# Designed miniproteins, single chains, continued (2): the designs that were tried, part 100

Each design is a single chain, and the fold is of that chain. pLDDT is the mean over its residues in the fold that is shown.

## One batch from the design tools (miniprotein)

Design m7470
Fold by ESMFold2-Fast:
Order: structure tokens, then sequence, then C-alpha cells
Structure m7470 (fold): chain A 58 residues (1-58)
């Protein structure tokens, strides 16, 4: 499905960042980004949201 393929890049970014951060914090950022994607139907907005949250944690 489109959701499956569109979420692929988001999942890849999550996997990359999870190795740098504590799993719990990275998971929270990813979950928030997924909710943003569901609400906006905009994967770029979701990616920016996730990156912003993770940058604030670094």
Amino acid sequence: SKIEEEGEELAKEYAKLKEELEGQDAEKAYKAAVETFKNSKDKEKALEHMKGLLESMK
C-alpha cells in the first residue's frame, strides 16, 4: 500500500536515529511523527516533526 511505501523512509530514519538515542526517546519521537502523518497525510511534515523532536533531544 501507499502507506507502507511512504512510511518506508520514516522507518529508515527512525532506525538510524534509534542507534544514536535511547530506544524509548526515539520511539516517542517516531510515534509522534506517525500521528502527524496520519493527521496531515504529509510524510515530509512527519519527517520534519520527527527530526525536530530528535534534534531537541541531542
Scores: mean pLDDT 67

Design m7471
Fold by ESMFold2-Fast:
Structure m7471 (fold): chain A 108 residues (1-108)
Amino acid sequence: SDELVREAEETLRQLEAAIAAGDEERALELARRLGRLLRRLAKEDPEAALRLAERALDLAEEARAKGMEEVARLLAEAAREAALLLPPELVLRAVGLVLRAIGLLLDL
């Protein structure tokens, strides 16, 4: 999972840059990639998945602010799905993440 964590963190950095640059096409591609990585991390490294899903929601809010509604939707859905795949021990810590993701999706 160490390689998966690095790939997810690099994808997040590239996604943040694409959103900042207004490159919606690249941001969509990277958001889909991040969603796949977060689902894998939820099974292999749940603590990293929770941390990175929170960062994905922060980027979803930035994408929403820039009018990238589909990017924001994909990121919020990815974060929610990753949170729902977490083990019971992390459920309480994931509640806030799930509520944030649902709130963002309702505003899109």
Scores: mean pLDDT 88

Design m7472
Fold by ESMFold2-Fast:
Structure m7472 (fold): chain A 92 residues (1-92)
Amino acid sequence: SANLTQLSQLMSQELSRAAQADTVESLEGAFSFISGRMAMAIMVDPSLAEQMLAQVKKLVQQLKAQYPQWSALLDRHLKLIEASVKDQVASF
């Protein structure tokens, strides 16, 4: 649907923004938006949420390689997003 396409596009934009982050502040901001889009995806389409989680995992691996000093922060954000997806998707 048009709404699912729009949500996917918005998520892609947030992932691109996070990939370009060069400060902790920019990274925190990007993950705040990613979390918001994930919450919407979980409620609308659990399959889309799982697909978006795969993209977030890929982004985290990329950022950890580029900025090893952010590994703990990135792992924290990923675990929070993974928990939200797993807990909500398991309820379906």
Scores: mean pLDDT 81

Design m7473
Fold by ESMFold2-Fast:
Formats: C-alpha cells, structure tokens, sequence
Structure m7473 (fold): chain A 77 residues (1-77)
C-alpha cells in the first residue's frame, strides 16, 4: 500500500508537469521562465520521491515543500 501511495503521488506530479508544459506553449517569455522553474521544482521532487527508503510522510513533506515553492514562483508573476 505504501508503494502504491508513492506511485500515485508520482503519477499526480507527472500530471501537474504536463499541465505546466501545456501552459508554457501559450505563455509569454516571462511566464515561460516561471513555468520552467515550476517544472524543475516538480522534477526535483520526483527524483527525491524515487528513493525507496522514503516513508509516505517524508514523500508528502517533499510534495508539500515543492508546492509551496511553486506558489511563490507564480506569486511573482
């Protein structure tokens, strides 16, 4: 079950990255830079979430920290 929860979280992050990439296609240069930074934050979170020693609590913390960073990026737009 714990592995399944991590897999679902990774799939969710993939969906969020896809949404950001879709938005980037129609974005201004300034918006594209912010979207690229947001995508990098999610990609970094995905790499951390692939650690098999990671607990679900740790995985959720990594995801929440990534979302906070992305919210700060978009706040500056």
Amino acid sequence: EEEKKKKLLLNYIDSLIDILRARKEQATPEEQEALDNAIKVYEEAKKKLQDPSLTVEEAEKIFNEAQKKINEIFKKL
Scores: mean pLDDT 83

Design m7474
Fold by ESMFold2-Fast:
Structure m7474 (fold): chain A 80 residues (1-80)
Amino acid sequence: MKVAEVYEDVLLTPDSYYGRGYVSSGPNKGWVDGSRYRPKFGEKITEEEYKATKEWMQGLADGGNFSSDPSSIMYPFLPE
């Protein structure tokens, strides 16, 4: 079973595996994931995916575009 990485720093390094993060402060605090770009969990992200995921995550943090259902955030980390 794939294990989600829960630290934001891991999602934002080009050599790290894709995972999810938690926004601990600000108006949009809560769990976020990089699922929009949907690299397979456990694959190293490319520099392009790193930049795109970072921008997407920042957009979620700024815009508050989060699901109220935490189970929906788990979808990209389940077996495909």
Scores: mean pLDDT 41

Design m7475
Fold by ESMFold2-Fast:
Structure m7475 (fold): chain A 99 residues (1-99)
Amino acid sequence: MLERIREISEGAEAGKLDKELLRELLLELGVPESVLEGLSPRDLALLLQLVLALRAGRPAEAVRASIDALYAQMEAAGVPDADRLRAALLAVVDWMEAR
């Protein structure tokens, strides 16, 4: 799993994102299909990193703070659809806390 995640992260940085593979891994990790709809391959890669951090035992509050910091940077940089990505990331944190 870690090797596949490394390959996907390298692919994301190179613009070679496999949307189907990212989606399959997120579904296997238990992320609801409704959360994954309409997301770009980049957004799916960020969700994967988030889910893995939470499963590794990182506190949800620390993850929320990281999401807010990332959103502030994306907004300042003029990244399109930053609001949608932030909403999706927070929805995943809320969903994982409910379990």
Scores: mean pLDDT 65

Design m7476
Fold by ESMFold2-Fast:
Structure m7476 (fold): chain A 64 residues (1-64)
Amino acid sequence: GAAALRQQILEHAAGLAVLYARHKFGEDAKVEATVVDENTVKVTATTKDGTYELEIKISEIHKL
């Protein structure tokens, strides 16, 4: 159903965000991604310089 498809989209977005964080901070960074709610993924990257956090939100589809 629509809820299952949305969950798959969030999981794929989380995977891409992890790849971006590893590219940005390097392979030695400890990267975790968590689905926070139905629209939000949180990514945490821990490096030698400190811990960085970003949030990704999926917007509703809107007719422009």
Scores: mean pLDDT 75

Design m7477
Fold by ESMFold2-Fast:
Structure m7477 (fold): chain A 65 residues (1-65)
Amino acid sequence: GMAEAQKKIEEGQRLVEEGRKLLAEGDKTGDRKVITEGIGTVLRGIGLRLEATIKYGLPLEEAGV
């Protein structure tokens, strides 16, 4: 249902925000491992939003694609 789709999109948004924070910290410290983890976390968040959007028939704009 719509509520379940919204929860999935919200979770994906949280992952994107977490990944962005990791990227900022990695950039500040020059830590390649932190940067790589940040990239992976952002991609995971985007994937979750895209899956929820497709599965529940929401506009693709909600997935950030």
Scores: mean pLDDT 78

Design m7478
Fold by ESMFold2-Fast:
Structure m7478 (fold): chain A 119 residues (1-119)
Amino acid sequence: MVVVTESGGGTVPEGGSVTLTATVSGDVTGILAAGWERQRPGEPPVPIAVGGSGGIASPRVAGRFSVTNDKATNTAYLNMSNLRREDTALYTQGVVAASPDPKRPLLGATGEGVQLTVV
């Protein structure tokens, strides 16, 4: 079983920066891929960033957001800069991780989401 624990949300000023974190625990040998989705109030979830260090950001956030991964702690980071009020949303990480289980060598999990409010 794999579990994603997310943190780093809250209220942040416009023009500021914040890093959202997601730590993976359970029977995993490493994170292979991570992706972040954004769900604004009244909107469906949309993918915004995928991959490891230097990962692929959607054109909507390119240049302001980046993804880094720390393999030693099994932690993924969504680094967000030059925040705007439209960045107010629920941010959720999905993960694909390697498992020592030969019957299920790849495991997928999603976190519960982190609320970010930009004021």
Scores: mean pLDDT 75

Design m7479
Fold by ESMFold2-Fast:
Structure m7479 (fold): chain A 61 residues (1-61)
Amino acid sequence: DELAALVGPQGPLTAESGVLRELGARRIEDPELRELMRRAARSLNPRAYALAREIARSLKS
């Protein structure tokens, strides 16, 4: 899985991926969130990282 490679332990979103991986392991499927994570990992854009973090935090709240 391309997303798993990008958000895994060696991926650019290691810190943010922890929360999203846990949600994914529980079979939570959100195509908008997956696409956001893909965009953040591919662009390495600080804005995209911040947005992904906010979404991850809101889901864990």
Scores: mean pLDDT 52

Design m7480
Fold by ESMFold2-Fast:
Structure m7480 (fold): chain A 64 residues (1-64)
Amino acid sequence: LGDQSLQLRDQSAQYYKQGDVDSFEHYRDQAGRLAGELARSLGMTPEQVEAAYEETRRLSIEQG
């Protein structure tokens, strides 16, 4: 799950570099959702789950 989230984030960054905004947004959102699901499965609080989702989406932009 974590590895898949990281791969989707990296793929999102590639689309950002190519100027494909729609694909960038799609993969960025999926990466964030997987990070949130991983946090939830580890018994983290709802606030921590939301933070994981938001942080993963933010990192997708910064790496692109």
Scores: mean pLDDT 72

Design m7481
Fold by ESMFold2-Fast:
Structure m7481 (fold): chain A 66 residues (1-66)
Amino acid sequence: GPLATPEEPPAFGNVSADATDAELDRLAQEGIERTRAWLEKRGLPQEEIDRILAAVEQAYADLKAA
């Protein structure tokens, strides 16, 4: 059947409000790697990939600091 496959980068998955620092670190590592792979798969230029990954890393740092 026709199922919508989300094209969203996996960096911003559902994070539980009770997530531990270890869980956030795991999600950050997986999110960054999966986002990099997803961006490379889409054929984005390396400069765009680097810029987006820097933003993703900052977003995870901000999430952990909140």
Scores: mean pLDDT 68

Design m7482
Fold by ESMFold2-Fast:
Parts: C-alpha cells; structure tokens; sequence
Structure m7482 (fold): chain A 90 residues (1-90)
C-alpha cells in the first residue's frame, strides 16, 4: 500500500514535464491546481510538520507559477514538492 503510493508519486513526477508541455495554458493551470490539492492532502498526513508545511508551500508556489504562465518553474516546484513528500512517506 505505502510502496504503491510512493511508486505512483514517482511516476507522476517523471511524467509531469510532458503533461505540461502537451497542455494549453488553461489546462496547465487546472493540472497544477489538481495536483497541488492532492499533494496538500497527502502532506497533511505526514508526522513531520515542518516537512508538511514545506510541501504545501511548494505546491502553492507551483500553482502561482502556472497561473503566471511560468510553466517550467511550475513543473520544477511541483516536482520538488513530490520528491519532498516521498521522503516524508519513507
């Protein structure tokens, strides 16, 4: 169960650059918001509150970058949030 979640998160992180490249600006914002919502939910289950707060911060910054049309920065921020979340789950 935990291993399946971590594998799904790793796959999402790997696929994220292509997903954003194949999206319109409006679709990229929607993808960022949906992913950030999931990451914030999962972060809330982490025992380390400082790590949880950092994942939430990165996810929200990723959404803002996408809304501003900074797609490459949005991808980077969301990938960092996923990587940090995986570390917190391990």
Amino acid sequence: MKEELIEALRKTREELPEAFRSSTPEQAVELARRLAGLLKKLASTLKDKKLSDKVIELAEEGVRAAEEGRVDEAVRLLQEAIELLIEGLE
Scores: mean pLDDT 85

Design m7483
Fold by ESMFold2-Fast:
Structure m7483 (fold): chain A 97 residues (1-97)
Amino acid sequence: SMEEKAQELLERIDKTEIKKKLPKGVFEEAAREVYKKNPNKSLVEILPETVDLIAKKAEELGNKQAAELAREVGEMVKDYPEYAFELLKKFIEKFEE
C-alpha cells in the first residue's frame, strides 16, 4: 500500500545514523525562498519544491547523506502528499542541529 511505502521511508530515516547535521534555519530559509517565488500556491503545492531546495542546499553544504535522503522524501511527497508533513518532520528532526 501507499502507507507501507511512506512508513518504510519514515523508518529508514529514523534508523539512519546521521553523519552530519544541517545548520539551524536551513529548512525555514528554504521554505521562505520557495514561498517568495510562489506566493499564490498552497502549502501542499510548494512542499515538493521546498524539499528539492533543501536537497540542493544540503548538497552545497557538502552534506551528501542529507541531500540524497531529501531527494527521496521529495519524490515520495510528489506521489503521496498525504504523508508529506510526517516525512518532512522526521527528516528535520534527524538532520537539524
Scores: mean pLDDT 81

Design m7484
Fold by ESMFold2-Fast:
Structure m7484 (fold): chain A 92 residues (1-92)
Amino acid sequence: SEVKKKLEEELKKAVEEIEKADLSPEKKTMILALLELVYESSLKQYEQGPGEVDKEEQAAAVKKLQELVKHIEEGTADEEARKLAERTLERV
């Protein structure tokens, strides 16, 4: 669908942005995992149609996002990684 293509294009742009960032491979992996979670959440929102949202599944996704952000923050104050994580969350 057009919505799915748009989300895939945005995901590709975000991945390219992260890859271009001057970050360690470990931090890039963490941010990419965060981005995948945000993408999955966004895709689910757009694919819902008239159906109800699984609130428990969304809560689990949010919790995992928060845990990944915390790991990035706890990894010796990499400000670039933190800023990229914040930008990724804003895209939701």
Scores: mean pLDDT 64

Design m7485
Fold by ESMFold2-Fast:
Structure m7485 (fold): chain A 73 residues (1-73)
Amino acid sequence: ASAEELAAKGRELAKQGRLREALEQYMRALELDPTNEEARAGAIATLLEMQRRGDPEVQAWIDRLVALLRSHA
């Protein structure tokens, strides 16, 4: 699957309220292409929604996202 396809899948899952699964797809998209704008924006938006809903695993996801974005190639 391409980064574009994974980001689109993440978007669809987020619309369904399946936020952890949405984050998994966005993270996979960023592993393939860390510059993918849709995946970066989608991951951030999904994390904000998870914080709003009180998800206790938000910090672990933030740590993973930061690691991916910092590895920069």
Scores: mean pLDDT 83

Design m7486
Fold by ESMFold2-Fast:
Structure m7486 (fold): chain A 70 residues (1-70)
Amino acid sequence: TKTLVEQYLLILENVAKYSPEQVASAVRLIAAHLAKRDPDVAAEFRRIGAQIEAGLSPEEAVAQMRALLA
């Protein structure tokens, strides 16, 4: 599970090629993988996804998500 999430974060680090909506969708997919273990962390990932759609930089979003996993 953690390894799968790290793989998604690695993909998201190359976000310049993706629309904010595509990046937000990927973040929600990561949240779904976390929901069974850490529903609170999953909720924070969904919140970050919404913030990306609102204009948060993908690099800042990835940094926040990595901090939640540390």
Scores: mean pLDDT 71

Design m7487
Fold by ESMFold2-Fast:
Structure m7487 (fold): chain A 97 residues (1-97)
Amino acid sequence: SEARRWAEELVEEMEKLDEEEVEELMRERREELLATLPEEVRKLLEEILASLTPEEQEKLLLLVSQAVLAMLLGLGPEPEKLIEYLKKLHENILKQK
């Protein structure tokens, strides 16, 4: 898989960086990582992000980007578990309003 090869190269680059540089690289590669998600998952993520502050958005986007990278490498989580997490987060946000 070309996506898996890309993810392996990204991880090799990350191994040479400190924690702050890794977070910056993950921000730069965010659009490419999120583009691998199904459309339904991207729409759910967009709805969640619209309900969050900018600081909460950045934390969620970093978490989802890390989860997607791990999935591309076969390290998990399972896609169904990420979808379940996002659905529960969305339900909880709606209940707090």
Scores: mean pLDDT 77

Design m7488
Fold by ESMFold2-Fast:
Structure m7488 (fold): chain A 89 residues (1-89)
Amino acid sequence: KREELEKKLEELEKKAEEAEKKKDYEELEELVEKAAEVLKEMGEDPELLEKQVEVARLTAEKKRAEEEGDEKKVAEIEEKLKELAEKYR
């Protein structure tokens, strides 16, 4: 079933691109979580996947907060994203 999992990842990636174009950040978050589950089933490192999912989730939350005009939440998310980015460098 490896090929089935790879195909699921491709489908999720395409859906994520569509969700981003539509600015549907809730759908984008769900798709990233589903992709992480598939990658975990394929034997990827769960810790790295959790960090990648958190970055994507925070990015989606930041975009929603920007559209809502919640400047305080945007600033909080930006600080958290900055900390995560430094860990990946």
Scores: mean pLDDT 74

Design m7489
Fold by ESMFold2-Fast:
Structure m7489 (fold): chain A 57 residues (1-57)
Amino acid sequence: MAAREAVNEVVEELAKQGKIKVAVYVADTGREAIERDPSLSAQEARKVAEEAARKAE
């Protein structure tokens, strides 16, 4: 699913930066968003992940 891939890309980028706690939070938030709305587009899922990352920092 494209939405799941978009979330994974943000998580991997955060993990590469050493922001492990932020990466975990983004992964959980993205998963919950996709479970709530399985029709989420990759663009929408990426926005959810990026907003979660900003709030966790």
Scores: mean pLDDT 80

Design m7490
Fold by ESMFold2-Fast:
Structure m7490 (fold): chain A 99 residues (1-99)
Amino acid sequence: SSSQQALDALAAGDKEAVAKLGEESTEFLREMLEELARISKNPEVRELAEEAIRLLDKDVSKAVGLILRVVGLALEDPEEEEAWQKAIEIAKKKREKKE
């Protein structure tokens, strides 16, 4: 199960946290990527997020690879880093409301 520690690591762009959530909570990653595709201003980030969403049900390993590319782009741009962190927060709040 995903812990708060894993979510904090994901917000920091930790590659191991992305891989772990891909194995343990594909639904959380999907919700987070849907929010990122909506709020990101970078067309490349939006396209990678949408493709990762498509692959989460078909090939989780490929989806994780695309998410790691998104993380790399986000860490190089403060605006995209903020969008990444905001997408995680929104997805977390959606899951807390459903539970």
Scores: mean pLDDT 78

Design m7491
Fold by ESMFold2-Fast:
Structure m7491 (fold): chain A 68 residues (1-68)
Amino acid sequence: MSDEEIYEKMLKIAKEEFERLLAEGYSKEDALKRAMLIAIEEYEKETGEPVPMSVLKKVAEELEKYAA
């Protein structure tokens, strides 16, 4: 799986989880943190390796923009 494919997949999961957590009554800040952790866990589950820093940074930046 390429870094770009990982980025898109993680961002999709993070956005979906962020929206779900907001609907459950979490604050925006808590929803962002939890959504990122869930996306990281999904990557680790599929690859058995830590998320590349470049991918982690891109997902975090884009999720923060989405949440704004």
Scores: mean pLDDT 81

Design m7492
Fold by ESMFold2-Fast:
Structure m7492 (fold): chain A 94 residues (1-94)
Amino acid sequence: ERKVELSEEQLELLKETREKIEEALKAGDLDTAREIALEHFEWVANDPSASEELRKAARIAAETLRSVADDRERLRLLLEIYLKELEEVIKQAE
C-alpha cells in the first residue's frame, strides 16, 4: 500500500478527528459522529493546503455519509469503517 505523506499539523488534526468520532460512536451518538466526520471531510475537501488526492477522498467520504444518513445501521457501519481507515492513514503517515 502506498505511503501517505501528511504534514505534522494534518496528522495531528486527523488524530483529533478520529478520537472525536470514536468517542461519539462509543456513546451511541451517531448524529454527532456523522456531523464531526462530515464537517472534517468537507473542511479537508475545501482545504487548498491538502493534496488533490486527499481532497478527492474527503469529498467522496462526505457524499457517502450524506447518502446513508437515514439508515442508522449503515451509518454506524460506515462510520466504523472510516474510523479504521483514518487509523490506517495515521499509521502509514508515521
Scores: mean pLDDT 75

Design m7493
Fold by ESMFold2-Fast:
Structure m7493 (fold): chain A 106 residues (1-106)
Amino acid sequence: SAVELLRRALEHLRKGIEAAKAGDTPAAVEHFREALRALGRAYDAVRESDLPPEVKEEVIRLLDEAMRHVAEAIQAAEAGDYDTAVRHFEEALRNVERALELLEKA
């Protein structure tokens, strides 16, 4: 389900941020890649769902923003700008948490 995929994405985002702060870059990158896979699958599941149009549109918007933030964070991390990377990952986390809240209340 989209809810299960978003919970998986949240777990991977949280673990990735923790690994990055601990200096475990390989573990952080693996978690962020898994988060992107889960977010993409959740996006497809929501798009193909029969959820109310207003819920579908808002969740898709939040997931699109979350995926963009994860991509920006990876680029910042590759450039050595870890403060910017963490801020983008935290924005992605907030967008996913909001999307999950909307889906659980629908």
Scores: mean pLDDT 84

Design m7494
Fold by ESMFold2-Fast:
Structure m7494 (fold): chain A 115 residues (1-115)
Amino acid sequence: MTVDEEIERFEKEAPKLTPEEFLQRAVELMRRHADAPPEVLVHLAARIVSIAVKYKLDPETIKRLVLEMVRVLKEAGVPDDVIQDIADAVLTVLRHYGVLTPEEVARLRAEIEAL
């Protein structure tokens, strides 16, 4: 199954998931694609976060989602420069939709760097 096909399936299932089930499913999706090219990982992470925003997950749940996705990618051996590109893309989505304040974005970036 292609990454785009899995994202489409995830988005269709997302309204039926609890916040915890959403996090578990999204984190597993990232883990399964950890060996994908950097641009694919950036695209996948940004799309997952956009879906979370679309279905109105609360900001604390979205922060947990971002940290969990970054943690599993680091555990899978994804390079720090790729993790930084993923963080930049995800934080740009969250800032654009006003989900996090600029101060909260800065705090989440620091938490990602501390992982």
Scores: mean pLDDT 85

Design m7495
Fold by ESMFold2-Fast:
Structure m7495 (fold): chain A 98 residues (1-98)
Amino acid sequence: NPIIEKLREAFKLIQEGKYDEAAEKFVEAVGNPKVFLKSNENFLKLYEYQANKTFDELFTPEQKEKFIEALVKKTGISREDAEKVLKLLAYLVKHDNL
């Protein structure tokens, strides 16, 4: 799945501290982040506890802040929406091939 592979690359770039490149790779994977969030809003509501837990497990506070800043800068979405994107990315990466 080319989309999942690009999301895995975005995740690795976050872990490497390459936040601007991670935001670019995420946009390449999903297209419009607002559309991506809208398409997954029911999923986030249903899995909010698991997504929040995964978010805290996979990313440091610095990685969260820096990626949110990079995504806001790249796409113009709100900081709140960028955080939801990162939570969804974390959940998808952890639960890929399950």
Scores: mean pLDDT 78

Design m7496
Fold by ESMFold2-Fast:
Structure m7496 (fold): chain A 87 residues (1-87)
Amino acid sequence: SAEEERKRAIYREILREALLRAAELLERAGLDELAEQLRRVGEEGATPELAEEATKLFEEQPLSEELLAEIRRIEEEARRRYEEALA
């Protein structure tokens, strides 16, 4: 339906912005490969292959608690923005 397509478009836009912010944080931390994978997920959409590559990189280099906390803040902000956009 038009309503479902609208909600999907809003979700994609907010997710893309959140992934780009997370990628910027990772790049500043020197995790360039992870940052590039998150940018690709945001631009191309989440495919099984891209998700698998991202997971592998996370497993090879665990994120610091500080960096994880910053990513969680980005996720929380994205969730709030989505809820506000649907209000």
Scores: mean pLDDT 75

Design m7497
Fold by ESMFold2-Fast:
Structure m7497 (fold): chain A 79 residues (1-79)
Amino acid sequence: ASELERKAIEAIAEGTLAIMKAHLSEPTPEIRELVDKIAEKENELAKLIEQGADKNKEEVEKLIKELEELVKKLKEKLE
């Protein structure tokens, strides 16, 4: 797999783990909104990987960054 594909898969995996951790407690509406946004970005990123990450490099890199920022926000709210 390409380096970009591996980074994208890693970002999806981290997003999924963050969502799972959020479900271990009673989430607030703000946490639910972040979970929904993360799931949406994961689905978009997965679709682009299926189409070829290297063919969509700029879009994949953008989605990885957006997903990482959303995961960071979710982790901060779970403190």
Scores: mean pLDDT 81

Design m7498
Fold by ESMFold2-Fast:
Structure m7498 (fold): chain A 80 residues (1-80)
Amino acid sequence: SDEEKKKLREEMGKRLLEKLGELSGLDPSKHSVDEMLDALTPEQLAELNRFHYEEVKRLAEKTGEPIPKEIEEGFLKSLA
C-alpha cells in the first residue's frame, strides 16, 4: 500500500541520517545535511554511498519500485 511505502521510505531516511551523523561525527540535530556531508572524507562518502545503495535496493525489493539512477551512480563511484 502507499502508506506502507511511505513508512519504509521514512524509516530509510532516518537510518541514512543516523549513518551520516556517525560517519561525520557531527550531531544531526545541530548540523545540516550539507554540513555533515562536507565533513566527510572521500572514504566516508564512499561508505555512505554504499550504505545508501543497499538501503534503496532493499526498499526497491519490498516496493517493486526501481532504484534511482543517481543512487546507482553514487554506488558505482564508491567502488572506484
Scores: mean pLDDT 79

Design m7499
Fold by ESMFold2-Fast:
Structure m7499 (fold): chain A 69 residues (1-69)
Amino acid sequence: SEREELLKRLEEIRARLAELGRTDPRARLLAESVEAAIAEADTLSLEELRALVEETEGLLAALEAERAA
């Protein structure tokens, strides 16, 4: 289902943020926030999950771009 796909994407984002968070406190805090959101995901609509995935993907991309520079 779309919900299962979105939750899988959030978990992948959380894992990447957690790895980046070993050296970047901003990424660590964001990973913790995403983990909390995943734990409460049953309270979120599909629209809310899509928005959360888009927002967290953007934040992860920005942090990874800074690391790559």
Scores: mean pLDDT 85

Design m7500
Fold by ESMFold2-Fast:
Structure m7500 (fold): chain A 68 residues (1-68)
Amino acid sequence: MPSREELLERLIAESERGIRELAEKLNWSDEQLEKQIARARERIREFVAKASDEELRVAWRLLEHELA
């Protein structure tokens, strides 16, 4: 199984990509973009730290599906 650290990095990278794409479409300021990225990063860190092995498996399967 992938590690919690590997899953954390993948979830943060994917979330940051989506937030940046949304920011471009909605013409967000740099300040708004930075706040949203920081918020997403913190939530993902907390989720991964508290998640069960089964929840981590589900999250990893979803990432694999999007990358395939």
Scores: mean pLDDT 76

Design m7501
Fold by ESMFold2-Fast:
Structure m7501 (fold): chain A 91 residues (1-91)
Amino acid sequence: SVEEAIAIVEAVIRERLPPEVAARALELLAPEVEYLLELAKQGMPEEALIRMLLGRAHASIVTALLEAGVPAKEAVAIADEIVAEAEARIA
C-alpha cells in the first residue's frame, strides 16, 4: 500500500540519517506525503505514487543534508543509498 511505502521511507530516513537531519528531511517530505495521499483518493495507481514518493524523498534528503553542510556529491550519494534501501524494503 502507499501508506506502508510511506512508513518504510520514513523508517529508513530515521535509521540512516542523524536525528536532526532526519527530522528536517521528514519535515520537507510531509506536504509531499499529504499530496500523494490525496492523489491516491483520486484513483492514481499505487505504482506511480510509490515512484513519486521515492523521488520526493530523495529531494527532501538531499536538501536536508545540504542545509546541514554536507557537500552536494556526498548528499546525493547518501540519498541514493537511502532511497535504494527503502525501494528494496517496499518490494
Scores: mean pLDDT 91

Design m7502
Fold by ESMFold2-Fast:
Structure m7502 (fold): chain A 83 residues (1-83)
Amino acid sequence: DVKKRFEELKKRIDEILRRLRQAMPSASPEQQQRLSELIQQLIYLLSKMEEAIKAGDEKKFKELAEELERVIEEAERLLEEIE
């Protein structure tokens, strides 16, 4: 169920976005730029996934979800470097 997967991803994204924002004061200037880029990418992908659900485009949703998982993994790696 794509809607259930989206809700689970949304919860993971909300937590990661919180952690990325909280990491900003402790990050180097280069890391701050990357944190900002990741925040923007996560918000963008979430918005596009919501559009895909509204349009009934399950293929696009799955492609965006796979891209989102990769961005989440990159965000978690950056957080490990800062934390």
Scores: mean pLDDT 84

Design m7503
Fold by ESMFold2-Fast:
Structure m7503 (fold): chain A 88 residues (1-88)
Amino acid sequence: SAQQQRAIKEAERAAGRMVIAQRYAEQTGDYDEFKLTVEKEAERVMELLDEEQQEKIKKLTEELLSIPNPTLEDVGEFATRVLNIIKE
């Protein structure tokens, strides 16, 4: 659907912004800005989705935010899981 395609594009853009924020956090040792970026981007994507999809993404977001220093691999896995939820 058009809404699903929109959600996929927004999720891909969100993933790109999270990758940039993660690389910055890794360089500075400051993950607080990265975690704020994750919350903001997840909320933006969730606005395009149903309640069941939102609940799943909230749990994935909490898991990522529970990691003290999330790696680029952690961000990539999170992004892949979010895209799979949208494509359901």
Scores: mean pLDDT 88

